Designed miniproteins, single chains. Designs and how they scored, part 84

Each design is a single chain, and the fold is of that chain. pLDDT is the mean over its residues in the fold that is shown.

## One batch from the design tools (miniprotein)

Design m3104
Fold by ESMFold2-Fast:
Parts: sequence; C-alpha cells; structure tokens
Structure m3104 (fold): chain A 65 residues (1-65)
Amino acid sequence: NEEKKKEAEKHLEEGKKAYEEGDWKKAAEHFQKALKYAEQMDKDTSEEIKNKLHEILMEIGRKVA
C-alpha cells in the first residue's frame, strides 16, 4: 500500500509539472495513473490521493476560466 501511495503521489507531482509546462496530454496521463493506483489502496488513502488531485484540478480550472 505504501509503495502504491508513493507511485500515486509521484504521478500527481509529475502531472502538475507537465501542466505547468503546457503539456496537458501528459498531465492527464499522469493524473489517470495516480487514480489507478488510488483504486488499489484502502478507502482513506485513496480519498487522500483523490482530494489532492481535486485540488490540483481546481487550481488548473481557475486559470482556464
């Protein structure tokens, strides 16, 4: 579980960096991978990862509006 949590967090960070570089396709791919790892964790850890992704996506959405 810890290893999958680290992988999910790594993908969230890489996705955020890709978005900041303007590579939205790569950002989406990393966010999808983070969610896939989250699905294989306990509910509390999965929700933590999903909440972090939601915060990143809300930050992104504010820049597009």
Scores: mean pLDDT 76

Design m3105
Fold by ESMFold2-Fast:
Structure m3105 (fold): chain A 55 residues (1-55)
Amino acid sequence: MLSEEEMEEFMDLLVEDIEKAKEWLEKHKKDLSPKELEHLEQLINGYEETEKRMS
């Protein structure tokens, strides 16, 4: 279960480095609710999509 501070930490990682955000998510995914997991996965997917389009 994520605290609000852990959520903010994830968002900071996602903005700075997608790979670090993915590692964070994999480490915590068993502790996440399905809704939390879905939300964080959507955020990662969005960032990956924009980054790949810019490459």
Scores: mean pLDDT 75

Design m3106
Fold by ESMFold2-Fast:
Structure m3106 (fold): chain A 77 residues (1-77)
Amino acid sequence: SMEETKKWLEEGIKRLEELIGNLEQSDSPLAEQAIEAFKRAKELMEEALKSGDPELIRQAAVEYTAAVILAIGAELE
């Protein structure tokens, strides 16, 4: 439902803010890339929340997945 989608987006945005804050404490070059990817995902999620556009939701999910991979790499350095 649209209500469940909005809740997922709102919770996702909050989680991304927390993850960005944690990564800002890292010295890894991959952390900088992960932060940028999470910021892009957050922007797309915020736009999706305002518009309800399924394509923006899809794009946000892709960017979020890429950022998670980069963040895992940063923690392993």
Scores: mean pLDDT 78

Design m3107
Fold by ESMFold2-Fast:
Structure m3107 (fold): chain A 61 residues (1-61)
Amino acid sequence: MSVEEKIRELERLAEREEDPFMKELLQRAVEAAREALEQGRIEEAEKTANGALGAYEFHKS
């Protein structure tokens, strides 16, 4: 999955999330990852997206 695909998945998860704390975490991660990509910080964007996906997976467990 590309960084752009990961960001799109985080957007979809945020839209469906009912927990306000997790929703905010996902929304902030989307914003941070997009900003990093726009600034050419691809590695930072990838770390942000991966971290948020991992946090969501843990929350579902």
Scores: mean pLDDT 82

Design m3108
Fold by ESMFold2-Fast:
Structure m3108 (fold): chain A 76 residues (1-76)
Amino acid sequence: DAELAEARAGVAAAAEALRERYGSEELAELYREAGEAAIEALAAERAGDLEKAEELRKKAEELLKRAEELLREAEA
């Protein structure tokens, strides 16, 4: 899906910007993984796999919480 591929590229670009700005590879990777999981959840929902979509959404939320914690520490 071209739309989902473009969304993945956008997530990768945002993660790279975070890496450059804060110098944290872990922060960038967590943000990228959270975004990828959210996009995979959308793809699963489109395919009718609602159980997988829910699991991926929970994974994205957990990864985003970890990224937000690291971002707060990097900005301190």
Scores: mean pLDDT 81

Design m3109
Fold by ESMFold2-Fast:
Structure m3109 (fold): chain A 60 residues (1-60)
Amino acid sequence: SPERQRAAERTAEALIEMAKESTNPEVKKKLIEQAREAIGEVTDPDVRARLEAKLKELEA
């Protein structure tokens, strides 16, 4: 549903932002894993690709 898609996208974005703010490697790793899980709920390929790109930047 559109509501679930928006919720998953917002959740992934929030988790990515939290991971960016985290200075603790273990906490950052956990947030990245949770963000990856949220991205898995996104079925729109363009939105998914954008979020995956942000996540890759975070791991670089």
Scores: mean pLDDT 82

Design m3110
Fold by ESMFold2-Fast:
Parts: C-alpha cells; structure tokens; sequence
Structure m3110 (fold): chain A 61 residues (1-61)
C-alpha cells in the first residue's frame, strides 16, 4: 500500500530524470545515474509490497 505509493513516486522521478538526460546531453551522465538509483529503489519497494500482498493472500487461503 504505502510501498506501492512510494514506488510510484520514485518511478515517476526516475522517468523525469531519464527524460532530462535526453534533453540535456551535457548533464546526461548525472541524470542517468540519479534515474538508475531511483529506479532501483522503486523496484525494491515494489518487490517488498508484492511479497507482503502475496503473503497475506496465501495466509487467507
């Protein structure tokens, strides 16, 4: 729930930075690095949220 919200925010920020990397080639490396870092954090939050949801569903069965 909160983890899904956080992951969505991080993914949105990562996409924005990725777009800026295309628009500003002088600073592309910095934007790409930040985008990658945010994407990894978002992926981790998503994985945790899915694991918790799956665990609750399994326990309900």
Amino acid sequence: DELLQKAAELQKQAAELSRKAVEDPENRAEYMQKSIDLSLKAQKALAEARRLAAQRAAEAA
Scores: mean pLDDT 80

Design m3111
Fold by ESMFold2-Fast:
Structure m3111 (fold): chain A 95 residues (1-95)
Amino acid sequence: SEEEFSKIDEEIDKKIDEVNKLVGEARQALEAGDFETARKLIEEVRKKIDEIRQLIKKANELSTTKEQGLRVSIRMAQLLAIEAEVFVLEEKLEK
């Protein structure tokens, strides 16, 4: 239903905000030289990325309109951007 789609989309939005905050905290930990805290935060971010991916999949399955399909595509693009930032942070930890 439209209501089920909206609820999942709102949950995705909230989880994306949470992940962006954790990515910022991981970056700050890296800049401070706190590599242990940065690793733990990146692990939590990876876990939340998987949760967001599952929710996007559910939203896509519930999508019945072009507008809903566009919303799912935007969410996929947001997730890809987050994954790119996390990859850069992981590369810095490999030093």
Scores: mean pLDDT 89

Design m3112
Fold by ESMFold2-Fast:
Structure m3112 (fold): chain A 99 residues (1-99)
Amino acid sequence: LTKQQQAEATVAMLTMLASLVIKELEKSEDPEAQEFAKKIRELVDKLQEAADAGDLAAAVEAAEELAKLLKEAAEKGLVSEKDAEMAEKLAKQLAELAA
């Protein structure tokens, strides 16, 4: 696969993971979970916009912020540690592809 195809696949995997996390957070009546869902959705939108524009640097920045948010949510018990670790791995992979 080309670096561009690998980057597109990585963005798609991150977007899918984040969408599943948002769906689970939105089921919670916890106001903190709802706030994380909103912030994650905003970063997913930024990631998709950057990817659609071919702006790999902006996509990396959004992916890294997404991974950090998921890690914070996991530390609070709102998201699984496995999902946070996967997001971090995908963000690092995207950064490597951008280099």
Scores: mean pLDDT 86

Design m3113
Fold by ESMFold2-Fast:
Structure m3113 (fold): chain A 65 residues (1-65)
Amino acid sequence: AEELKKKYEELQKELKSLVDRYNETIARARETGDPEVVEEARKLLDEISKLMLELRKIQKEINAA
């Protein structure tokens, strides 16, 4: 229903923002070699993976309805 579509759109926007931040963070990690920046990139990647899984679940619910 409409609520699931809105949630899907919101999560897609959040995913795009996290991907953009991940790309910036990984670029800094490669430039500086800072272990803290590398760790931040790993955390962002985990968050992206979780959001992708959530989006897949919502997509299935939308398609099943």
Scores: mean pLDDT 82

Design m3114
Fold by ESMFold2-Fast:
Structure m3114 (fold): chain A 79 residues (1-79)
Amino acid sequence: SKKKELEERIKELKERSKAIDEVKKMIAQGAPQEEIEKFIEETKSLSEEEKEAIKAGKLDELQARLSKEIAELEKELGK
């Protein structure tokens, strides 16, 4: 069902957003760069493109993009 596919996609995007929140938390707490990079590399929910964006410091842009996609999918699910 298209509805189940949307629900699964939303769940995946929320898991990716959670991983970005964890990276932001690590940065805010002053975690070593090596520890942050290891977390990013070990996080299977993140795509290679997303990992590169995080390493480039584009966390806010990536999170905004994911939040927008989640909102659009949730709106579609609510139809």
Scores: mean pLDDT 81

Design m3115
Fold by ESMFold2-Fast:
Structure m3115 (fold): chain A 111 residues (1-111)
Amino acid sequence: MKVEELVKKANEHIKKAEEALERGDLGTAWDHLVEALRYAVEVMKLDPELGQKLIDKVYELGRKLIERAVELGRAPELTGRTDLSNEEAAELMREFLDQTRADIEAWLAAQ
């Protein structure tokens, strides 16, 4: 796939994630965010500067997803754990985003 086509796919999934978040559809938003990240990583391999901008946008949207889940009282749904408070679930998800971003950046630096 050409870099331009990968960028288009990443942006399509970002838009669908944003639309799902507006509707309060957390699961659909998360699924599109994961797909957007997958395309952003492929862009990063071909065009590091453009790929980094896409990764940054995906992680910014991930933080907005957590904020939206907290507002809806549904942050535990993101963790798959019903025993956590809304605040505990949100903190765990922020740690997950920070760790996965660090892991991706470390993996890309090793390529």
Scores: mean pLDDT 85

Design m3116
Fold by ESMFold2-Fast:
Structure m3116 (fold): chain A 60 residues (1-60)
Amino acid sequence: MLTVTRTFPNVTTAIGAALAAIGLDPQAQVKVEGTTVTVTAPDTPAGRAALAYVEAMGRA
C-alpha cells in the first residue's frame, strides 16, 4: 500500500480531490480531515494515478 497526505486550500477542494482519487481507483482508502486529505492505495497503475493526482494538486 502507498500513502500520500496533502493539504488543500479549503474543504471544498479537499473533498473534490478525495472524490477524484476514488474515481481514479475505487480501491483507494481516503481520509479527509478538514483541508487535509490522506489517500492509501495499492501499488497498481490506478492506485498510483490516484496518489499522483492528490500529490500534484495538494501541498505537503
Scores: mean pLDDT 81

Design m3117
Fold by ESMFold2-Fast:
Structure m3117 (fold): chain A 65 residues (1-65)
Amino acid sequence: VSDEELAVGIAEIAVGVARLLAEKGEAEEAIRFLREMAELFRKQGFEKAAEILERAAEELEEEAA
């Protein structure tokens, strides 16, 4: 697989973990985790992976608001 495909796969796993944390009442921690990972992927040039992470963080933040 390409580095970009691998990054997207890792991002999807991270979103899954974050959703489990949010279900257990740790939404704030999950949002922080996703945003931190998105920043790291953006620095590496993996824009699609970063977008997946940011979108998930925004969704969780809207649900918590």
Scores: mean pLDDT 82

Design m3118
Fold by ESMFold2-Fast:
Structure m3118 (fold): chain A 60 residues (1-60)
Amino acid sequence: SLVLTRTFPSLSSAIAAALIAIGLDPEAKVTVKGNEVTVVLADTPEGREAIQRIEELAQQ
């Protein structure tokens, strides 16, 4: 499995990250604590794409 924890610049970007995870992997486990998002994804091309998009969003 793929695991990522990132702190986002705003609550809206944290929510966007959660939606990216669920949209690409419906079985994703997502935990949101304020601006911090932890996702657990399958090690699939879709899961890897979700991790990449979430990491890019966190850098904004």
Scores: mean pLDDT 82

Design m3119
Fold by ESMFold2-Fast:
Structure m3119 (fold): chain A 66 residues (1-66)
Amino acid sequence: MDVFYDPKEMSEEEAKKAVEKLVKEGKGPGIHLVDNKTIILVDSDDEGRKKVLEEGGYKLLGTVEV
């Protein structure tokens, strides 16, 4: 899964910690809230959704295994 976050809501380090929590909880693709801040998990093959998120101001954090 590819991970997107809003850099206006949180730092990259905060986003990394939020993602670790979501992965440990077994969360799949979708829009997730961690402390009322948005983390979006996307299938790595969903290029259309990744484009929309990048255009919307979300930043790619990286890729995580599930």
Scores: mean pLDDT 81

Design m3120
Fold by ESMFold2-Fast:
Structure m3120 (fold): chain A 74 residues (1-74)
Amino acid sequence: MEKEKERLAANYYTAGAIRLVGLEVEGVISLEEAQKAYRELKQRIDQALKESKNVEEFKKRIREAIDEVEARLR
């Protein structure tokens, strides 16, 4: 269970970074906004990894974190 959450966290860190770099390169957000959004997303992923009891709860927390971060960028 824990190894699966760690694997997902690593994938979400990478996917989040790629997405935010893409938005910055396309001129949708500034480099500073991309860096702030990535820090917020990483902190929320780290919190979910520590606090979630199972993979399903972890995925739910990550979905909520992504939605909140994206809402701030729009």
Scores: mean pLDDT 77

Design m3121
Fold by ESMFold2-Fast:
Structure m3121 (fold): chain A 84 residues (1-84)
Amino acid sequence: SAADFLREQLQIMRDDLKGVEKAIKEKASEAQYAKVKPAIDALRNQIDDALANPPKTLEEAKARLKELTAQGRELGEKVAPLLE
């Protein structure tokens, strides 16, 4: 189903986000982590909201996944410099 497809992809994204947050906590300073934490929390909240309120159609699910994937990529680009 559309909900099953989206749920599986969002669970992967949530696990990836958890991995990124762990890497930041291990490699970055507490001050650097504090700067990016709001953006990490915002994306996590959007993923959790999409899981709680799934789209009704496959087309809507694909559109929502595309939006969240783009946000995840943008966050990844913003946090990458903090790991070096």
Scores: mean pLDDT 84

Design m3122
Fold by ESMFold2-Fast:
Structure m3122 (fold): chain A 83 residues (1-83)
Amino acid sequence: TEELREKAKEYEEQGREAEKQGKYLEAALYYFSSGHLYLKAGDFEKAKESYDKAARALGKATGDEELAEAMRRQYRAAVEKLA
């Protein structure tokens, strides 16, 4: 559990750095990975936060707000189902 949280934090930080550099697709991938690890660790609030950041970064990378919103809804629903 603790190892999963530490790894999730590492990916979250990598996503944040990628986002600062305008590498939005890379940031989205890191945030999705972080979200999955938080979900596996049972940290549902952190998982939702990471998925929201991933969807936002994906929207910036693609310019597709509809895609970003759909992804955010799907991942939040998945987390809520497990909570």
Scores: mean pLDDT 83

Design m3123
Fold by ESMFold2-Fast:
Structure m3123 (fold): chain A 55 residues (1-55)
Amino acid sequence: TITIEAKAGEWITNPLSVPAKLTYTTKSGKVYEKDVQPGETIFAAVDGTFTFTPL
């Protein structure tokens, strides 16, 4: 599992070489989950934490 701090407006790339479950936790405490491919980039709409867990 890899955790990355994200600032609003950043594009965060899945750093894993395998498909991962992304858990994006915003500063306001909202949690979003998405399955992401290797090298897929995800837009951080607000400040938060991206956690990538290998599938």
Scores: mean pLDDT 82

Design m3124
Fold by ESMFold2-Fast:
Structure m3124 (fold): chain A 66 residues (1-66)
Amino acid sequence: SLPDTEAGRYFDFGGVLFQLGRYEEAVRYFEKAIELGKKENAPEELIKKAEELLKQAREKLRQSQE
């Protein structure tokens, strides 16, 4: 499990939003998780996972706009 950090909380919330199909909101939460994670020197694993899911959420939005 990822550490209980502010970045981790945004990441977890973004993951829930992603599973609910709320991709625009998921993007915002993952972006915030990455921002806070870099500022707080969060574990690289958290930042990498957030960046991966952000990419997936952005791809889902791109597909829904076509």
Scores: mean pLDDT 81

Design m3125
Fold by ESMFold2-Fast:
Structure m3125 (fold): chain A 70 residues (1-70)
Amino acid sequence: RQELAERLRRIADELLRDPSKAPELQPEALELLRQAGVPEDTIDGIGRLFERGRVRDAALALRGLADALS
């Protein structure tokens, strides 16, 4: 759980620095959320933020979930 939270936080921080990395980091982020037992509705919501180009909103959601997991 701590390890998953740290990886999610790292991905979120990287996306906030460089939103162009979204296509590379999105699959890993969503997989980590699924491994952490995050509800599918929440995972789907974050996936839609990525699909709509709302990378900053997706990154902030990932940071919030990482904080809740640690």
Scores: mean pLDDT 83

Design m3126
Fold by ESMFold2-Fast:
Structure m3126 (fold): chain A 55 residues (1-55)
Amino acid sequence: SLEEALEEIAKVLGVSPEELRQGLLEFPELVIREAAKVGADEELARKVAEELLAK
């Protein structure tokens, strides 16, 4: 689910899911890049950003 994916990425980044959600809404490409740099799944982060921006 979107919430589960958001939680997993937030754990890797060391932020709350709420902070990650806000970051993806404000600066999606920047946050996706930062997630990839710390070992999160870039494709998953992009899909989560797309879902958040569509909903």
Scores: mean pLDDT 81

Design m3127
Fold by ESMFold2-Fast:
Structure m3127 (fold): chain A 83 residues (1-83)
Amino acid sequence: MEKLEKLLKIKVENLVKEKKYEEAIKVLEKAIEEYPDLATAYALLAKVYAKMGDYERAEEYLEKAAEIDPELAEETRAEIEEA
């Protein structure tokens, strides 16, 4: 799964840099449909929603990520707060 997680992160980060937030969300939603326990996808979705100013949805996805990988969720929360 490491290769999938790295590719997903790169693709989403590039889409966010281009402000293609809706496309980033669709990519992550598909990843969650195929791999519902993929904490990285929930964490990335939280970052995308935070970039859009939707902090309520960002928090919901951080909570989902924390149920799978609490350390990743805490790191992601810190990154959102720094941005």
Scores: mean pLDDT 83

Design m3128
Fold by ESMFold2-Fast:
Structure m3128 (fold): chain A 68 residues (1-68)
Amino acid sequence: GLEEEIKELEKEIERLEEEIERLERELEELKAEENPDEERILELEIEIGVLRLKLGVLKLILKKLKEK
């Protein structure tokens, strides 16, 4: 029921936060290179941006579910 949806969302949020942190570390390493691959950096920044947007949406859904 609703309790399972809340648990699934909380787990998804945790996974996304961990994934974003991992990708941010990778991005920092890429930017620190003497001749950084600008294309790869851009692709990674876009991916991080998409995941952060998804995280924000999931947090809003979670808040709505918990208010019921």
Scores: mean pLDDT 85

Design m3129
Fold by ESMFold2-Fast:
Structure m3129 (fold): chain A 68 residues (1-68)
Amino acid sequence: SALDEAVAAGEALGRQRGLENKLKPEDVERLGKLGGEAGRIRVETKDEAEARKQVRKLWDEMNKIIEK
């Protein structure tokens, strides 16, 4: 499904970002989950501005994990 594909793509992107930043496996998985949630929001949220706002919040959370 489009939802499953978007979640999987987001998870892969999140995990890749964690690996590129040399994070521990647990933090790589956390970034994967946040990336998957961003993918879900993009498919399920019909309001583009609201989707961008929610995805930006997840992006900020990912950045905090990388910067800790």
Scores: mean pLDDT 85

Design m3130
Fold by ESMFold2-Fast:
Structure m3130 (fold): chain A 57 residues (1-57)
Amino acid sequence: SAEAAAYAAAGREALRRGDLATAVEHFQRALELDPDHAEARALFARLTGSDTATVRR
């Protein structure tokens, strides 16, 4: 969705600034709206060392 894409873009911008915590938050939000968003899934996994499914402790 357009909203999920906007969060993914915000996550990339935060990542570009070196704000990893904010980037993770934006990608997580994008995935809540569109779980199949390939870019958000890949970058979230890269930043957290895990797939979205494994962030539940």
Scores: mean pLDDT 76

Design m3131
Fold by ESMFold2-Fast:
Structure m3131 (fold): chain A 85 residues (1-85)
Amino acid sequence: GDAVDNLTDAAGHVQNAISLCTDAEAKDEANEHAEIATKNASLGDQKGAAQALIDAAETVKKKCTNEEAKKDAEDAIDHAKSALK
């Protein structure tokens, strides 16, 4: 897919990972990064949006203990990295 398709998929996986995460501080931190991604995407900054989605997903991966949240975080990172190319 193109960068927009990869960013859309990454954003979906980030939102799913955040929803599955039970750590309140990790959810808040990941949501802040997701909001930065949304703002950057609205400004046409696809690289900034992709990096913010990676930051959100890495927060979930580092601070959440449930495997489903971590899996969606990994999927988000893979799609966001594809958008950076």
Scores: mean pLDDT 85

Design m3132
Fold by ESMFold2-Fast:
Structure m3132 (fold): chain A 68 residues (1-68)
Amino acid sequence: SELEELEREIKREVIAFQEALAAGDRAAADAHLARLRELIDRLSTVDPELAAKYRAMLDELEAAARAA
């Protein structure tokens, strides 16, 4: 399903973001955050409540990137 595919892609991008942040690769980390925003925006058209939960997660990841 589109929902399952979007969740799988979101989870992969979260891992990729964390790896980029740990490596000090700001450009890669920012690119993965941008991709997460796109995926969550698409998810909001399928499941707005689940998208809101992932949006909260994205806010935490963006805060972590700013603190780094």
Scores: mean pLDDT 87

Design m3133
Fold by ESMFold2-Fast:
Structure m3133 (fold): chain A 64 residues (1-64)
Amino acid sequence: SLDDFLRRMMRLVMRAEETLSQEQLDRFLQEMSQIAGQMRTSSEEERQKLLDELEEKLEEMEKS
């Protein structure tokens, strides 16, 4: 559902704020903005895939 999607997005933002530098956070938020744009034409399955990709990017940034 859209509600579940928004909750997952908020959790990723909260995690990013706790774990990333300001520069990394700005980059992560830019990626989120791009994904939000794609959501207008995306199926539910595609939205989940985009969130999974965003979570992977966050994990890579945290390792840096």
Scores: mean pLDDT 79

Design m3135
Fold by ESMFold2-Fast:
Structure m3135 (fold): chain A 57 residues (1-57)
Amino acid sequence: SEEEIARKVSEETGVSLTTARMLVRLLLEGVSKEEIAERLGVSPETVDTAVRLIEEA
């Protein structure tokens, strides 16, 4: 279901599917939201959307 979550993140936030996959993986590995936002160059709002979608899965 990681791929389905990544697809939803990409669809809701407009980030590429490649970025969404990495974002979901890093969150599941326990990397901090701040570090993920910095590493991927995405907004905190994008990271929060991914967290919500993981929790809803």
Scores: mean pLDDT 85

Design m3136
Fold by ESMFold2-Fast:
Structure m3136 (fold): chain A 78 residues (1-78)
Amino acid sequence: GEEELREAERLIEEAERLIKEAEKDPKADKEKVLEAEVELGLALIALGVAKLTPEDSEMARLAIELARRAIELAKEAL
């Protein structure tokens, strides 16, 4: 649904912002930053598929979960 797509897009934008912040911080855990980047990449793929199949909420929900994981990893890196 549109609600899951909007939530996924918001969380992906937040993850991108936090990862960018962590990449600029010399004290950040580089391994956690890399893990966050991988989860963000998977979230972007899931969101892309979800936009092609808006009647199916499964990929949008997957994008949400992957983006949340990316956010947590980026926060742990900082």
Scores: mean pLDDT 87

Design m3137
Fold by ESMFold2-Fast:
Structure m3137 (fold): chain A 94 residues (1-94)
Amino acid sequence: SIEEVLEAGELVERGLRAFKEGRYEEAVALFRELLERYPDSPFRLQALAALGEALAKLGRYEEALEVYREAAELAPDLSAARAALEEAERLLEE
């Protein structure tokens, strides 16, 4: 519904703002809420990519890797998701 799209969009905006301001734990919570409450939203891929980046900023590389894998599966041709997955794998190995 349009209400669900608007609510998901608000969570994306708030999450991205938190991320830009260095509030990574808050960003993680907001993006996880979006993915749990609105799994079929048009913002799912953006939320997964941003969630992975926020988790990586927090040093939670195993969780970031899982999230990046989901993003890559949803958009295998998206070079950004693939690059993020490769970076997370490298950080986890080191």
Scores: mean pLDDT 79

Design m3138
Fold by ESMFold2-Fast:
Structure m3138 (fold): chain A 97 residues (1-97)
Amino acid sequence: EKEKVREELEKIIGEIENRLKELDAQADSFTTPEELARYIAEKILLSTALAFLKEVLEDDSVTPEDLRKIIEDLKNGNLDFLVRKVFRKMTVEEFEK
């Protein structure tokens, strides 16, 4: 069960990596401020998602249920929780400084 969930997550990671490559290939076509803002926002969110998912795959303490929840959130396009986690990490780093 855990192996199947990890395989599904690895496929999603591959899809995110492919989407980032597509965005980079189209970067020169984004000329309006709105298009550039959307490109930057999507690239940041996808790059953050990749970093988080790779950490999750390396963490043996993560349960199959946790992995399924992450997969469901990604499939539904809900990336808001990743933005929140990034802000939390920044707050902790700022506190440590």
Scores: mean pLDDT 66

Design m3139
Fold by ESMFold2-Fast:
Formats: C-alpha cells, sequence, structure tokens
Structure m3139 (fold): chain A 54 residues (1-54)
C-alpha cells in the first residue's frame, strides 16, 4: 500500500543520513514490509531511500 511504502521511505532516509545509504535502504524496505507493503513496495521504498541518501 502507498502509506506503508511512504513510511518505509521516510524511515530509510532518516537512517541513511545517519548510518549510510545501504543501511538506510535496508531499514526503509524492512519498515515498509512491517507496515504492510508487498515485496515490490518495500523494494521501491528502499531504492528511493538509497538514491536520496547516497
Amino acid sequence: MKKAQEIGYEKGIETGKKEGPVVGALTGAKTALDNGADSLGASEAGKRAYEETR
């Protein structure tokens, strides 16, 4: 769902700025999954967080 993906993306950016883009991407994807995103939505959240924080 869009909301779960957005939550993951925001969390990934915050973590990526602090811990680095790879950790941000993984955190974003995991957070999206935890909030009900499917594999595609989680992948997109992580990918966007990586691109914004590298």
Scores: mean pLDDT 80

Design m3140
Fold by ESMFold2-Fast:
Structure m3140 (fold): chain A 120 residues (1-120)
Amino acid sequence: MEEAKKLTEEGKKLLEEEKYDEAIELYEKAIEIDPNYAQAWTNLGQAYLEQEKYDKAIEYYEKAIEIDPNNAQAWTNLGIAYLHQEKYEEAIEYFKKALEIDPENVIAQNNLELAEEKLK
C-alpha cells in the first residue's frame, strides 16, 4: 500500500511533465504491488487519456470504478474518454454519476453541458 502510493505520486510528477510512458511504468508497478489501489488505476487511465488512447483509458477507469465506485475523478474521466470518442449519451451518463458523488465537480458539470449540446 505505502510503496504503491509513493510510485503513484512519482508517476503523477512524470504525468505533469508529459512523460506519459514513464508515468505508465510507475503506475503499472504500483498496481503489481497493490492491485486494489484505485488511484493507481485512475492515474494509469489518465496517462492513456493524455496519449489519446481512449480504449485503454476506458479499460483502466472501469477497473478503478470496480474497486472504488465512489471515485468521482474516475467517473468524470470515463465520461471525458467517451466524449472524445463522440459517444455523447454514454459520456452524459458518466458525468451525471460523477455529479451524484461530487455535485461541485466543475469539470464534470462543464463537460456534461458540452456533451448535451452535442446531442442537439
Scores: mean pLDDT 88

Design m3141
Fold by ESMFold2-Fast:
Structure m3141 (fold): chain A 100 residues (1-100)
Amino acid sequence: SERARELLRRAAELVLEAAMLSLQAAETRDDILRAIGLALRAIGLLFDIDRARTDEELRRLAREIIELAQDVLSIAKTEEAKQLAQEAIRLAQEALELLE
């Protein structure tokens, strides 16, 4: 399902953007480190999406994107970062529906 892959790629990009906005808004060392960790995980997911060859792998990646986006929501300080993370969850859920 190429459409599911495109949705997951977009979702991971939105999670990365939300994590980077959270990094920009971070005021404590702990918040900075958490935001960096989330951004690095999003980059890893983008790479994994491009390498995925089965619908089972895409379903696993969709669940990982949802979990990562929820983690970003937990640290997000700005409305923009929250909206990007929420949209990423929506797109990843849509991809799961296409993958059954």
Scores: mean pLDDT 90

